# Designs tried in a protein design run: designed miniproteins, single chains, continued (5). Part 39

Each design is a single chain, and the fold is of that chain. pLDDT is the mean over its residues in the fold that is shown.

## One batch from the design tools (miniprotein)

Design m17425
Fold by ESMFold2-Fast:
Structure m17425 (fold): chain A 81 residues (1-81)
Amino acid sequence: MEEELEREVLVALALMTYELARKLARQGKAEEAVELGELAARLFEEAGRPAEGYRKLAEVYREAGKEELAREAEEKARELE
């Protein structure tokens, strides 16, 4: 059950990191938001949820005004579903 606990911790960290990224994006801190959004997506990949990670990263990119990066992340999420 150690593997299950590790995945649960990674998902929790990914969700918290994603929420911080969105908060920064809404505050106009686009660079910091993108960095945290990319970190959250990586944590989702490590937790075995890459499609969810890329969908959430696309939302961060969109809120940060990075429309092209958002489309690329959404496309990658669809490929992983």
Scores: mean pLDDT 84

Design m17426
Fold by ESMFold2-Fast:
Structure m17426 (fold): chain A 68 residues (1-68)
Amino acid sequence: MEEAHREGAELLRRMRAEGWTVEEIAEYIREHVLSEEQRELNREIGEKLREIGKKIDEYLKTGKALSA
């Protein structure tokens, strides 16, 4: 499981180094690389990233929560 996530991240880094944007890489992987099972895992990762984004937005609203 963690290895599959790591492989996805490594593929993203490789393709970004070749000049692809993260959006283009995600679309390519969805179309050509990700199986149904990996698409499901990627959806879970996407939800976690959204939760992180919400926390960052909440901290930015307070203005001081991130200043340490």
Scores: mean pLDDT 63

Design m17427
Fold by ESMFold2-Fast:
Structure m17427 (fold): chain A 65 residues (1-65)
Amino acid sequence: SAAEERKKKILELLEENKDTGLTARELAERLGVSQSTVSRLLNELVKEGKVEKIDGRYVLTLEGA
């Protein structure tokens, strides 16, 4: 699905930015989608244990790598 493809791209972008993480806004700009769409997908990835939110930024977990 388009959602699963976008989730995979989010994980790839977070892998490229492991040291700093990315905000939902930065991910939305890089993916060319709305911030609300990215925030929903990020919430799903956090629930799946692949991503965590630290100080307003999203970071890939070891399980998400």
Scores: mean pLDDT 84

Design m17428
Fold by ESMFold2-Fast:
Structure m17428 (fold): chain A 88 residues (1-88)
Amino acid sequence: MAEEVARLGNEAAVEGIKKAVENGESASKATGSALRGMGEGIDAALKGDEERVRELAREGLRGAKSGDGLRGAYGGAAGAAGGGLLAS
C-alpha cells in the first residue's frame, strides 16, 4: 500500500540522515541527498511508476539498515514523497 511505502520511506530518511551525520557527513549534505531523493520520488509517482517508488523506498531501507546514511536519506525521502503522492 502506498501509505505504508510513505511511512517506511519517512523512517528510512530520518535514520539515513542520522547515520550520515554520525558518519561525519555535514547536515547540509545529508539534507541535500534527501531533497534529491524527494524529487526523484515525486517524478516517478507523477509518471505512475509505482514500482520505481517502491524500489527507491527499498534502497532507502537498505541504506538506513546498513549504515549507508546518504543512500538511506535519498531512497527514504523518495519513498516518502512518491508514496505519499500515490496514496493521495
Scores: mean pLDDT 82

Design m17429
Fold by ESMFold2-Fast:
Structure m17429 (fold): chain A 55 residues (1-55)
Amino acid sequence: QKFSEEQIEEFIKLTKEKELTGGEAAKEVAKKFGIEEIDPYELADAAVEYLLKKY
C-alpha cells in the first residue's frame, strides 16, 4: 500500500494533537520520512480508512 502505518499515525497525531491542517501535516510527514511530495488528500483518505479499521 502507498503509506505505512507509522506515516498514517504521525499524520493523525499532527492533525489531532497539534491542530495542523491536512496540508501542513502532510508536509511534516514528508519531511520526517524523506518523501519528496505527499498528496494531503490521499494521506487523509488513508488515515480515515486506518481509523475505521481500528473501530
Scores: mean pLDDT 77

Design m17430
Fold by ESMFold2-Fast:
Structure m17430 (fold): chain A 85 residues (1-85)
Amino acid sequence: ALEYIKKGIEAYKKGDYEKAIEYFEKAIELDPNSAMAYANLAKVLYKQGKYEEALEYARKALELNPDNELAKKILEEVEEALKKK
C-alpha cells in the first residue's frame, strides 16, 4: 500500500491527477483501512473541484483515523466551500 501512496503523491506533484487517483485507488485495494490513501485521494479530488467526492473520502479517512491531519484540513476546506453555496 505505501508504495502506491508514494507513487500517487509523485503523480500529484507532476499535475497528473488521473494517475494520482489510480495509484491511491490501488493503495486502497491493497489496504482498505489506509486513512492516508483516502486522505490523499480526497486532496486530489478537492484540487479538481470535486467537492462532494472529496468530502466523502475525507470523512472515510477520519473514520479510519480521527487524527489524520490531511483529512481534517481537506474536510474543513470542502465544508467551507460548500457552505458558501
Scores: mean pLDDT 83

Design m17431
Fold by ESMFold2-Fast:
Structure m17431 (fold): chain A 60 residues (1-60)
Amino acid sequence: MEEIREFIRELIEKGKSREEIVREVVFYLEEKGILSDKSGLERAEFAEKLVEEELEEIKK
């Protein structure tokens, strides 16, 4: 979890869009075998939630 959050923050610092960050996180999950038993939709939903949480944290 922490490694994924650090990865998301790095992408935000690089000026990536929300959509680009979500795609990169989904790729990261697939590469690491995280949620490999879940559907692509479930992985995308998980990635979207993580990205949203990090973006909300920055906005506060």
Scores: mean pLDDT 77

Design m17432
Fold by ESMFold2-Fast:
Structure m17432 (fold): chain A 59 residues (1-59)
Amino acid sequence: GKEELHQKLLEAIGRILRAIGDLFQAELVGDEEAKKRAQEELEKAKKELEEIEKKLEEL
């Protein structure tokens, strides 16, 4: 139901914020591998967010 979608939405937002923090830290220390991983996490979280938003519109 809506509660499960809201929980997934909060989780996706949390993952985006964490990935942004990881990306910022990786840039500060010059860790190219960590930067790439953080970018991949951001892309995944963005796709999850879009899918959740679409499902919420159907309710």
Scores: mean pLDDT 82

Design m17433
Fold by ESMFold2-Fast:
Structure m17433 (fold): chain A 63 residues (1-63)
Amino acid sequence: MALPKELLKKIIEQIAELKKVSEEVKKEILEAVENNDLEKLRELLKKYFSDEVADAIVEELEK
């Protein structure tokens, strides 16, 4: 069962805060989630978080 998009956004916000990602980057990642832009989301998450986090979040949105 896929996680609700709202919950995924909250998880992303928490990880961004822990990683001290800028507000601009955080907004861009959240916008990619909202627009279901999986390619852009994966690229941003790999760059700013990690490959494992990118794969986990994108897989949840693909369901």
Scores: mean pLDDT 78

Design m17434
Fold by ESMFold2-Fast:
Structure m17434 (fold): chain A 63 residues (1-63)
Amino acid sequence: LTRKQEAEVWLSLGRMAFTLGDYETAVKAYRKALELDPENEEARELLKEALKKLGKYEEAEKV
């Protein structure tokens, strides 16, 4: 598995958690995806969205 393929697995996990309302798990999964593929714009946007759902606006602005 390449780093990009592993990042896609973490993105899928994060989306599942987000859909279930588990935004804390979604943030962790999206951060892992960005660690593996730092240029992944989709992961960055999803991370910002999950952080906003948790009320962590300052952290969302720093992504």
Scores: mean pLDDT 83

Design m17435
Fold by ESMFold2-Fast:
Structure m17435 (fold): chain A 81 residues (1-81)
Amino acid sequence: IDEREVGAALARMYAAIGDLLASQGKLEEAAEAYRRAAELALEAGDLELAAEFLRKLAEVYEAAGKLEEAERARREAEELE
């Protein structure tokens, strides 16, 4: 195991936390978890995983009424694909 493998595993764990928080209506905390997940995925070099988490971040921002933040997160995800 190396730092990139650990980073990808941590990214997935943060995304799972984000999913749980979003299901509880804790949209701000969910957004923080997904942002952290995307950052860790980028550091691990997993662009596909990072794009996935940025899309989840955009969905949470949209649900919270933060449309500008949601649009930014979608653009970030699109740039990685």
Scores: mean pLDDT 84

Design m17436
Fold by ESMFold2-Fast:
Parts: structure tokens; sequence; C-alpha cells
Structure m17436 (fold): chain A 103 residues (1-103)
């Protein structure tokens, strides 16, 4: 199930950010990229940039940057899921139109 896989990877990415495990986060982002449209890829790139900046930041800024990285991951999930749902709706609409023309 692609939707369950995307949700699992997104959850694991957020968990990696919370754990401060940048290498695990990068690995999960590469898996999400395989499922991502260009808009989602831009959000994943921003998430990586924010997470990397957080490692070099003061504690006060670090939490803000990590929260930003989580927000970008959530936006990437929304773009990927939205694209999949749009494709399914489009395919269903085309199928309905063809069946109506054959009736």
Amino acid sequence: NPLEEIRRLTREAIEAIDAGDLERFKAIVEELRKLANPAAQEELDRALSLAEKALEADPEMRQRLLNGAKAEVARAEAYIVGDLKGSDEYAAAVFRELMEELS
C-alpha cells in the first residue's frame, strides 16, 4: 500500500529528527524521494538543509530549525499523497466516462 509506506517513512523521518540521527534521516529522505513529485522533492531538500543547520545551531535556534524540518517533511507527505489521490480520482473519472459512452 503506497499510502501506508509514505506515512511510515514520514513518521520514521520525524522520529529520526527527534533523535538527532541525521544519517538515518538522510536515508529515509532518499526513500521518500523515490515516491516524490518535484514539489515534494523541494520540501525534502529544505528539510535536509534545516536539519543540517540545526546541528550547528545554538539550543534555542536548534529546536526551531528541527521543527521547521518536521514541517517540510509533513508538506512533502501532503504533496506525495495529494498527487496519488489526484491520479486515482482522474483514473476513476476516465473509467466512468468510458463506461457511460459504451452504454
Scores: mean pLDDT 76

Design m17437
Fold by ESMFold2-Fast:
Structure m17437 (fold): chain A 61 residues (1-61)
Amino acid sequence: SAADRLLALGEAAFAAGDYETAAKAYAMALSLQPDNERARRLLAEALRRLGRDDLAETVLA
């Protein structure tokens, strides 16, 4: 699915240290699959790496 491709893209970006691209990809995957807990947790972790703990808490709420 498109969401699975976005998760894979995000994971590759995260592994490369590109946390901004990872967060965007995970956010898009989450928008396509709102109940995807894995995408939500991955987005929160990418946001923490960007120093956006405020947004990470909001995503996990």
Scores: mean pLDDT 87

Design m17438
Fold by ESMFold2-Fast:
Structure m17438 (fold): chain A 96 residues (1-96)
Amino acid sequence: MEEIEKEYKRRLAQALRDGADALRTMAEAVKVNPDAEASGRRVLDDLIARFRELGPEAYEVAQRARQIYDSLPFAEGLEKAADLLREEAERIEKEV
């Protein structure tokens, strides 16, 4: 019966890891081309919408990541937000 919750947590952790990889890739792109920030922010809005579809726990983590990259220079903020998503994925994986 806990198997459904374990499967959900495994999928959530994977989504967070994939999100962290996407944020790191975007940070590298913005460091090479600062003009990419505007298109990058649109991609981030789509990513947040996908986390909202995964559920309130995923959406809360996505909102915290957004607060980080909105409060720092964009590339640095993306790297810090990626670290948050990776740490949350590792925390969830240890619970299953």
Scores: mean pLDDT 83

Design m17439
Fold by ESMFold2-Fast:
Structure m17439 (fold): chain A 56 residues (1-56)
Amino acid sequence: SELEKEIKEAEEQLNRARAGIDAARGLVSPETADRVRAEAEKDFQKKIEELKKKLE
């Protein structure tokens, strides 16, 4: 379904965000990297959960 495609896209966006933050860990403080990663995961997980709820 269209929602499954949106869920896949959101998961791919999250994976790209994780990769970018992990690549930057050597360039910023660990505390900053952990905070940015947590915020990105929270935002994308909310979106994914909302899309999954629409499938139900």
Scores: mean pLDDT 80

Design m17440
Fold by ESMFold2-Fast:
Structure m17440 (fold): chain A 88 residues (1-88)
Amino acid sequence: AMAKKELAEEKLKKLEEAMKELFKEVEKLKEQGKLEEAIKLLEDSKPALEEESKKAAEELGEAGEPLLEAAKKYLEEIEKKIEELKKE
């Protein structure tokens, strides 16, 4: 239980860092007028995030709940950013 909690905390921190870098690259592409590339980057990140969430649930059980909730929130943020970019 404790070892799974520590692993979950490490995975959550890595997820947060990965999302910061993803959104930073999206803003960079947007500033360059590369809206199609920005949208594709966000869309391509969704399956990877969903797969990582599934693996975390399988490996961590109840200890993975905070990680799953964070992943769900990030998936919602990604979808929102895709819709915002498509309106430009």
Scores: mean pLDDT 80

Design m17441
Fold by ESMFold2-Fast:
Structure m17441 (fold): chain A 75 residues (1-75)
Amino acid sequence: MSEEELKEIKELFKKFDKDGDGYISKEEFKAVAESLGLGDIIDELFKEADIDGDGKIDFPEFVLLYEKLKKLLPP
């Protein structure tokens, strides 16, 4: 992963993390993912990213999710 890609992921994370607590809630995730046309797989993607099962996605989990989303979106 390049430094440029990491910076883009960090900026996207900040856009999802509306309250700035360092975690993305399912509600925040759903709002953005639906805007990307991923409504049908939101629950599955969130569950896969939420490795610790606390209902939140931290930055490392979001990076892994971004790599999965990158493969699902057209170039």
Scores: mean pLDDT 71

Design m17442
Fold by ESMFold2-Fast:
Formats: structure tokens, C-alpha cells, sequence
Structure m17442 (fold): chain A 120 residues (1-120)
């Protein structure tokens, strides 16, 4: 079983930067992709960024393109999401994810989330 533990949320000023961190526990040999989703109040869950662990290919949502960086530290089994030039609209609960190959299927695991609040 994969578990994800997020940190780095809190209250930040508009125009600043934040790094959200997810510590991953479990068998990483079966993890194919890691990423970050967010949920804003009254809105659906949206993908923010992902990284394919075999190719290193990254994907970013248009809303954060050019402001977001995703990285994976294999030695620490840790995923980072850096958001620069924070906007009030980045206020959301951020969930780290892991896609795992289990029994011929892809299973998606989520953490408990970390809340980011951006103020003027």
C-alpha cells in the first residue's frame, strides 16, 4: 500500500512562492507517476502538475503553466510542487497523488491534503 503525507501549506502573501512537499511510503518500484491535484471551494478537483517516474515527462495545468515546477527526489521518495508568483486564485487544498500498477490495473492513491491560502 502506498501512503502520501503532504506538508508546506499555510497562509502566504500574493506574489510570494511556496514549496509543497509529499513524503511517499511504500513500494516505489510499482509507482509510475506522481502528481498534485487541487480543489478550490465550490470547484471540481483539478490536476496541477504530474511527473512520469520512468521518462521524467512533466505535465502542468494551464492555470499554473510557467509558475509551477514539479520534482521528485528518488533518494528521499519525496515529491515537490513549487508555485511561484502566488495568486489569490491558488487558494485551495492540494493533494499529492501516486499512480501504481497493481494486478494489471492502474490504481490512484491520494494523500490527506495540505491547505494553501493566498492573501493580498
Amino acid sequence: MITLTESGGGTFKEGSSVTLTSQISGDMSKVVEVGWYRQKEGEPLELVASIDLFTGETTFAESVKGRATISYDKSKSTVYLKLENLKVEDTATYYSTALVFEDGKVVEYYGEGTKLTVVK
Scores: mean pLDDT 87

Design m17444
Fold by ESMFold2-Fast:
Structure m17444 (fold): chain A 65 residues (1-65)
Amino acid sequence: AEELLKEAERAIKEGDLERAEELIRKAIQVAADLANAGKSDEAKEVLARIQELKKRLEEVKKKLA
């Protein structure tokens, strides 16, 4: 999960919004897999970081639109 979140943050910084959305989607899937494996605390941490990345992605989209 950590690598996907770091890559998503980099993609947002570079303005590659399509890549950022794809990486966020993959991170959501990893969070779901962690929850299904009984790693609820790790899943919550990943989801919290996904929410922050989504907020930043929306801000960048508004500036580019």
Scores: mean pLDDT 79

Design m17445
Fold by ESMFold2-Fast:
Structure m17445 (fold): chain A 73 residues (1-73)
Amino acid sequence: AEELAAKARELGEKALEALKAGDAEAAIEHLEKAAEHLYRAVAEKYGEEAAEALKPRLDAVLEEDKALIREQV
């Protein structure tokens, strides 16, 4: 669980690097992978019910972030 959360943070950092470089596609790809790892980390640590409860909120935040990235670059 902790390992998956650490991987999600790594991918978030890569998304930020891509965004700084003006690469919207790479930034979005890294964010999507970070969201997947975060979802799995929650499922591993808190159980499937907690992960399912988080998924709609995580998906909504991801959609907003993707839209903002596309508007900026």
Scores: mean pLDDT 75

Design m17446
Fold by ESMFold2-Fast:
Structure m17446 (fold): chain A 55 residues (1-55)
Amino acid sequence: DLVEAIREAAEAVKRLDVSEEEKRELEERIFSTSDPAKVRELVRELEARVRARKA
């Protein structure tokens, strides 16, 4: 579950139109998170950002 949440979050980061520096920071935060609920929350935030840009 945690591994799957991390994978989804990492994929969401790759879809963001942000700097490589910001992507690295987000990935580090994701991989250092040991709480699946917090990772899922971050995934929701990242997906919302991707959606906002697509519109």
Scores: mean pLDDT 72

Design m17447
Fold by ESMFold2-Fast:
Structure m17447 (fold): chain A 74 residues (1-74)
Amino acid sequence: RPDAEELPAAAVEAAEAAVAAVLPEADRLAATGGAADVAALLRRAVALFEEAYPEATEVVELVRAALAAAEAKL
C-alpha cells in the first residue's frame, strides 16, 4: 500500500494493540467481577474505537463480538 507508513496505517495498528489489551482485561473482569462491568467496559471500548479508528473495522468487530457475548451473559 502507498500509505503503509501513513497515519491511517498507524491508527489501525494502534487500534489492534488497544483491542489486544482490552479483550484480556474484559476476560479478567468476567472472572473476578460481574457481567455488567464487562459489558460496560466493552460498550465504551466499541464507542471509542468507532470514533477514533473508523477505518479499523475488523478490530472493532472483535470488540463488538466480545460485547455481544458479555451482554448474552446478563
Scores: mean pLDDT 70

Design m17448
Fold by ESMFold2-Fast:
Structure m17448 (fold): chain A 64 residues (1-64)
Amino acid sequence: SKLEELIKRLEEEIRLLREQIEELRKEIEEEKDEKKKILLEVSLGLVEAALSSTEARLEELKKQ
């Protein structure tokens, strides 16, 4: 069903977002330029917001 396909896509998106967060955290730890570090921290915040939004969307979809 289209619902099952959407759930699977959201679960895959969540997995990829978690991997992206781990990658950004490593980049932040290795970054020596303070301005670049701030930009990476902003990027991390945006990806964390996207993860929270996608998780909320998946929870609502599962209630249907």
Scores: mean pLDDT 88

Design m17449
Fold by ESMFold2-Fast:
Structure m17449 (fold): chain A 60 residues (1-60)
Amino acid sequence: SLEEKIKELEKDIELLRDTVAHLERRAQQASGAEKARLQAAIDTVRDRIKKLEEELNKLK
């Protein structure tokens, strides 16, 4: 149960990190309003990663 919860959180964190990497690549090529929207999306995903990492750390 605990080991399964840890694996699921690690998987979710990995998928979100991949999403951030994809958005960062898009942001590098974007400008103006589009870049601002992508940066806001990156910030939102990073905040979610932080919350999942805090949850994971409580289980370890």
Scores: mean pLDDT 88

Design m17450
Fold by ESMFold2-Fast:
Structure m17450 (fold): chain A 52 residues (1-52)
Amino acid sequence: MITEEQRERLKAELKEVFGLTDEQADKAIELMEKQGITPEEALERLRKLKES
């Protein structure tokens, strides 16, 4: 189960990295949840993208 804090952090990172709107970030998070990707795994992947 994703917490509200984790969701907000993911939205912020997605908006920063990809320039997404709030609605696009929410949809991306929903897709990740359907794929079984954990919030921590998603944040780690986004962090690596920011480093590149």
Scores: mean pLDDT 77

Design m17451
Fold by ESMFold2-Fast:
Structure m17451 (fold): chain A 71 residues (1-71)
Amino acid sequence: KEELEAKAEAYRERIAADPEDAEAWFNLGKALFELGKYEEAIAAYAQALRLTGLSNAEALKNLAEAVEKLV
């Protein structure tokens, strides 16, 4: 848990420096998903997909899984 929280913070710092860093948004989403923060993970994955023009299949799959956790 502590390790995942530290990773999430590191990716947030990358995003603060470069909001167009799609990799940082995608990895933030993964860390948030593993922390059980599904709504926040969906937002992060959505930003990664926006930046890549929906061309990240893994982000699409992970976003769908996070949505399913909220249903």
Scores: mean pLDDT 80

Design m17452
Fold by ESMFold2-Fast:
Structure m17452 (fold): chain A 74 residues (1-74)
Amino acid sequence: SLAEKIERLRALQKEAEKATTDEEKERILTEALVAMGADPAVAEASARELVEAGFSPAEIIRTVITHLEARAAE
């Protein structure tokens, strides 16, 4: 369900806030993208590119949660 997806993403966001290495950041963001329905190989490639570009996985996941919460409120 959408609620279960949001709960999983919230757990991953908290994990991402504690991540200090690029490997941890890539793993967490990959799991978040897969939870959103992305193909695992695409999720891994996208997560690596975003982390290498300097994006924060915690901020990306927070943004996704905000959009899903807006949809759930409709």
Scores: mean pLDDT 84

Design m17453
Fold by ESMFold2-Fast:
Structure m17453 (fold): chain A 70 residues (1-70)
Amino acid sequence: MEEIIERSERLMEELARAIAAGDAERARRLAEEAIRLAAEYARSQGLSEETVERIRRYGRELTAAAIAAA
């Protein structure tokens, strides 16, 4: 659990830097990895597969919006 959170924090920092630098391709790759970790964490907490898929979907939508806004 802690390891997943720590990895997620590092990915979020790298994602923020990629967005700030205007590197949309790198931002998308980092966001995909972060979404994957968030989904794994949700599953480890006993959340339903429906909730896990919702996390993946919303994560993709939010990432696209953030990149478009940068």
Scores: mean pLDDT 75

Design m17454
Fold by ESMFold2-Fast:
Structure m17454 (fold): chain A 53 residues (1-53)
Amino acid sequence: RVDELYERAKAGDEEAIRELIKLAQAGDPRAVQSLAELVKDPEAQKRILRAAK
């Protein structure tokens, strides 16, 4: 589930990034780790910053 969202988020899927943020807010450590990996990618980082607002 989180792995699938991570793959989609890497591809720039805003919906997947938003779902990962929700899971991380709920305390899912796998989702937190996935977001940490995504921030190394400037394209995904911009999406995360936008969705986190």
Scores: mean pLDDT 75

Design m17455
Fold by ESMFold2-Fast:
Structure m17455 (fold): chain A 63 residues (1-63)
Amino acid sequence: LPEEFAREVLEAAEAMLAGDKERYQEHLDRIVELAKELGFPLSREEAERIVRTVAAHLRAQAA
């Protein structure tokens, strides 16, 4: 996966864990746009699923 895409996913996951809804939505929009540009189009729902999976992983590692 491209580094830019991975960074946006991590930032969205961090925003989700922090409860920052505005920052979360901004990074979700960037994930969807970037995926389209990189040739693997994602729906918003698919992007949200990826971010939730990453957020769950980060939470588990912190425990």
Scores: mean pLDDT 82

Design m17456
Fold by ESMFold2-Fast:
Structure m17456 (fold): chain A 55 residues (1-55)
Amino acid sequence: SLAQLREELRQLSEQVARELAEARANGDEKRMAEIQRQASEQVEQLAREMAELAE
């Protein structure tokens, strides 16, 4: 369901924000870069799945 994918995207956004805040507080630049890379990949995958469902 498109609505379910949008909810997953919202949950992912919240999780990423929390993880980035923790990594930033620890000064872990490598962890921040890793979190952003993984988040970008997951967002791209979800966007692609949502586009396919919109057909």
Scores: mean pLDDT 82

Design m17457
Fold by ESMFold2-Fast:
Structure m17457 (fold): chain A 65 residues (1-65)
Amino acid sequence: SREELLEEIRELLLEAGLSEEEAERVVKMIDEGRGSQAGALLVNRYHLSEEQLARIGELTKELWK
């Protein structure tokens, strides 16, 4: 479900070192269709690896199927 995918994205963000507030903000951006802006934030501000970004990207694609 959409809720399960958003929760999985949130957990991955927390594992990557984001705070609960930061993770919620990014999840909201993705949920609102601002995935490109969220991706830029994850690279530039939170320094996620290519592997972490790819995992989140796969889940984001499933949301919009």
Scores: mean pLDDT 84

Design m17459
Fold by ESMFold2-Fast:
Structure m17459 (fold): chain A 69 residues (1-69)
Amino acid sequence: MLSKEQLEAEIEAALAMMEAAIAKKYGASPEELRRLAERLEELAKDPNLREETREEMRELAREMRELAA
């Protein structure tokens, strides 16, 4: 079972990924896509996150940066 700290980190990551996925799907501005990608990259550094979650966040951030280019 996840610790309280791990659970809170996973919830924060899930919310950030949801925001990013919606922004990507509905065509947010390049500025907003870059901002969200930076947030995902920063959150993905949290050692309380599972590696699977970190990998998903990095992949989503990469896609968003590509769309913002």
Scores: mean pLDDT 86

Design m17460
Fold by ESMFold2-Fast:
Structure m17460 (fold): chain A 75 residues (1-75)
Amino acid sequence: MLSVAQAKEAYELGLRLFEEGRYEEAAELLETAVKALEELAPDSPALKEALKALARVYEKLGRLEEAKELLEKAE
């Protein structure tokens, strides 16, 4: 299982890849961060931000239904 520090690293790298237009790679890292934060910090602001970031990446990939589900989870 990833630590909170490793989840943060995956999140930050995922955001950098998203800025570079590397959406598929960004999704993989943000999925890793979301899974770790769901287990370690389920009610955290960090999880909500990771869910929103992953939703934006899924929108760029045309995964609109999955993006919508993530945004609803980020409530």
Scores: mean pLDDT 83

Design m17461
Fold by ESMFold2-Fast:
Parts: C-alpha cells; sequence; structure tokens
Structure m17461 (fold): chain A 93 residues (1-93)
C-alpha cells in the first residue's frame, strides 16, 4: 500500500505543478486512501486534507470535499471536527 500511496502523492504533486487542480485532488485522494490502508493515519489525514482543499477551490459547495475533510480529521483523532464536516457535507446534498 505505501508504494501506491507514494506513487499517487508524486502524481498529485506533478498535476498540481501543471495547474490541473482536479487531477491533483484525485491523486491526493488516492494517496490518502493508500496511506490509510498502510496504517499511516498522519499522512492519510494530510493527503485527504490536501485533496479536499483542491476540491473546494474547484467547487466551494462540494459535498465530496467536506466528506474528505471529515475523513482527514477522523484520521487526526479529532472526532468533533470530523462530525462537523460530515454534517456540512449532508447539508450541501
Amino acid sequence: FKELADKYETEGNQALAAGDLKRAAEYYRKSGIYYMLAGDTEKAAEYFEKAAKLYLEIDPNSPEAYRYLAVAYFNKGDIEKAEEYMKKAKELE
């Protein structure tokens, strides 16, 4: 899992450098998933948060972005913030 997380992190950084915010967000999201599967909750939180911020730049009312923020804060152990972001995601649906 870590090799896939590292690969998607690199592809996300490359897409961001090219100005492709949507592709960067998709790769950072994938990186977060694979870091979470590898048990690296700190990096999982970092990359889900990076993905969410890019999704919000594309669409400030993205329910998906708030779901990824919730997953990021859950991985940080901040359950109250995770619940806030999940509620926000539901409000935008």
Scores: mean pLDDT 83

Design m17462
Fold by ESMFold2-Fast:
Structure m17462 (fold): chain A 58 residues (1-58)
Amino acid sequence: SMEDLEAARRALEAARAATTPAQARASKHEFMKVLERATTEEARELAEEGIRAAEAKL
């Protein structure tokens, strides 16, 4: 849904802004929840990108 997509975009910005491992882990968990709820390929790809961004900071 658009609501899930907006949540995913906000989480991606948070992941990119993460400066500590704790913030990166929180962002990764949020994206994992988005991935579980994803019903569109766009939302799924955005969640996967966010997980990668968060993992890059761990």
Scores: mean pLDDT 75

Design m17463
Fold by ESMFold2-Fast:
Structure m17463 (fold): chain A 85 residues (1-85)
Amino acid sequence: MKAQEIAEEARRLAREKGPEAALEEVVERAAREFGLPPEEVERLRELARRAYEEALKLGLSEEDAVAAAAVAIYAEIARLEAERA
């Protein structure tokens, strides 16, 4: 997925479901898309929470903070895939 598409979808989910539910759905979708094991899914949930909290500290809206967390998740997955290639 392109970063802009990931960010736009994450903002939409945050508007429709609220930030907590949006973060969970982003992690679930990424896990399904890349076939991630449960241990890795849990690690991504922690990453998403930390990225969201850090974005809020920087003054981003809840929607933009969820988008930042979603981009961080997909960037981490891309890094892991590159290491396995």
Scores: mean pLDDT 82

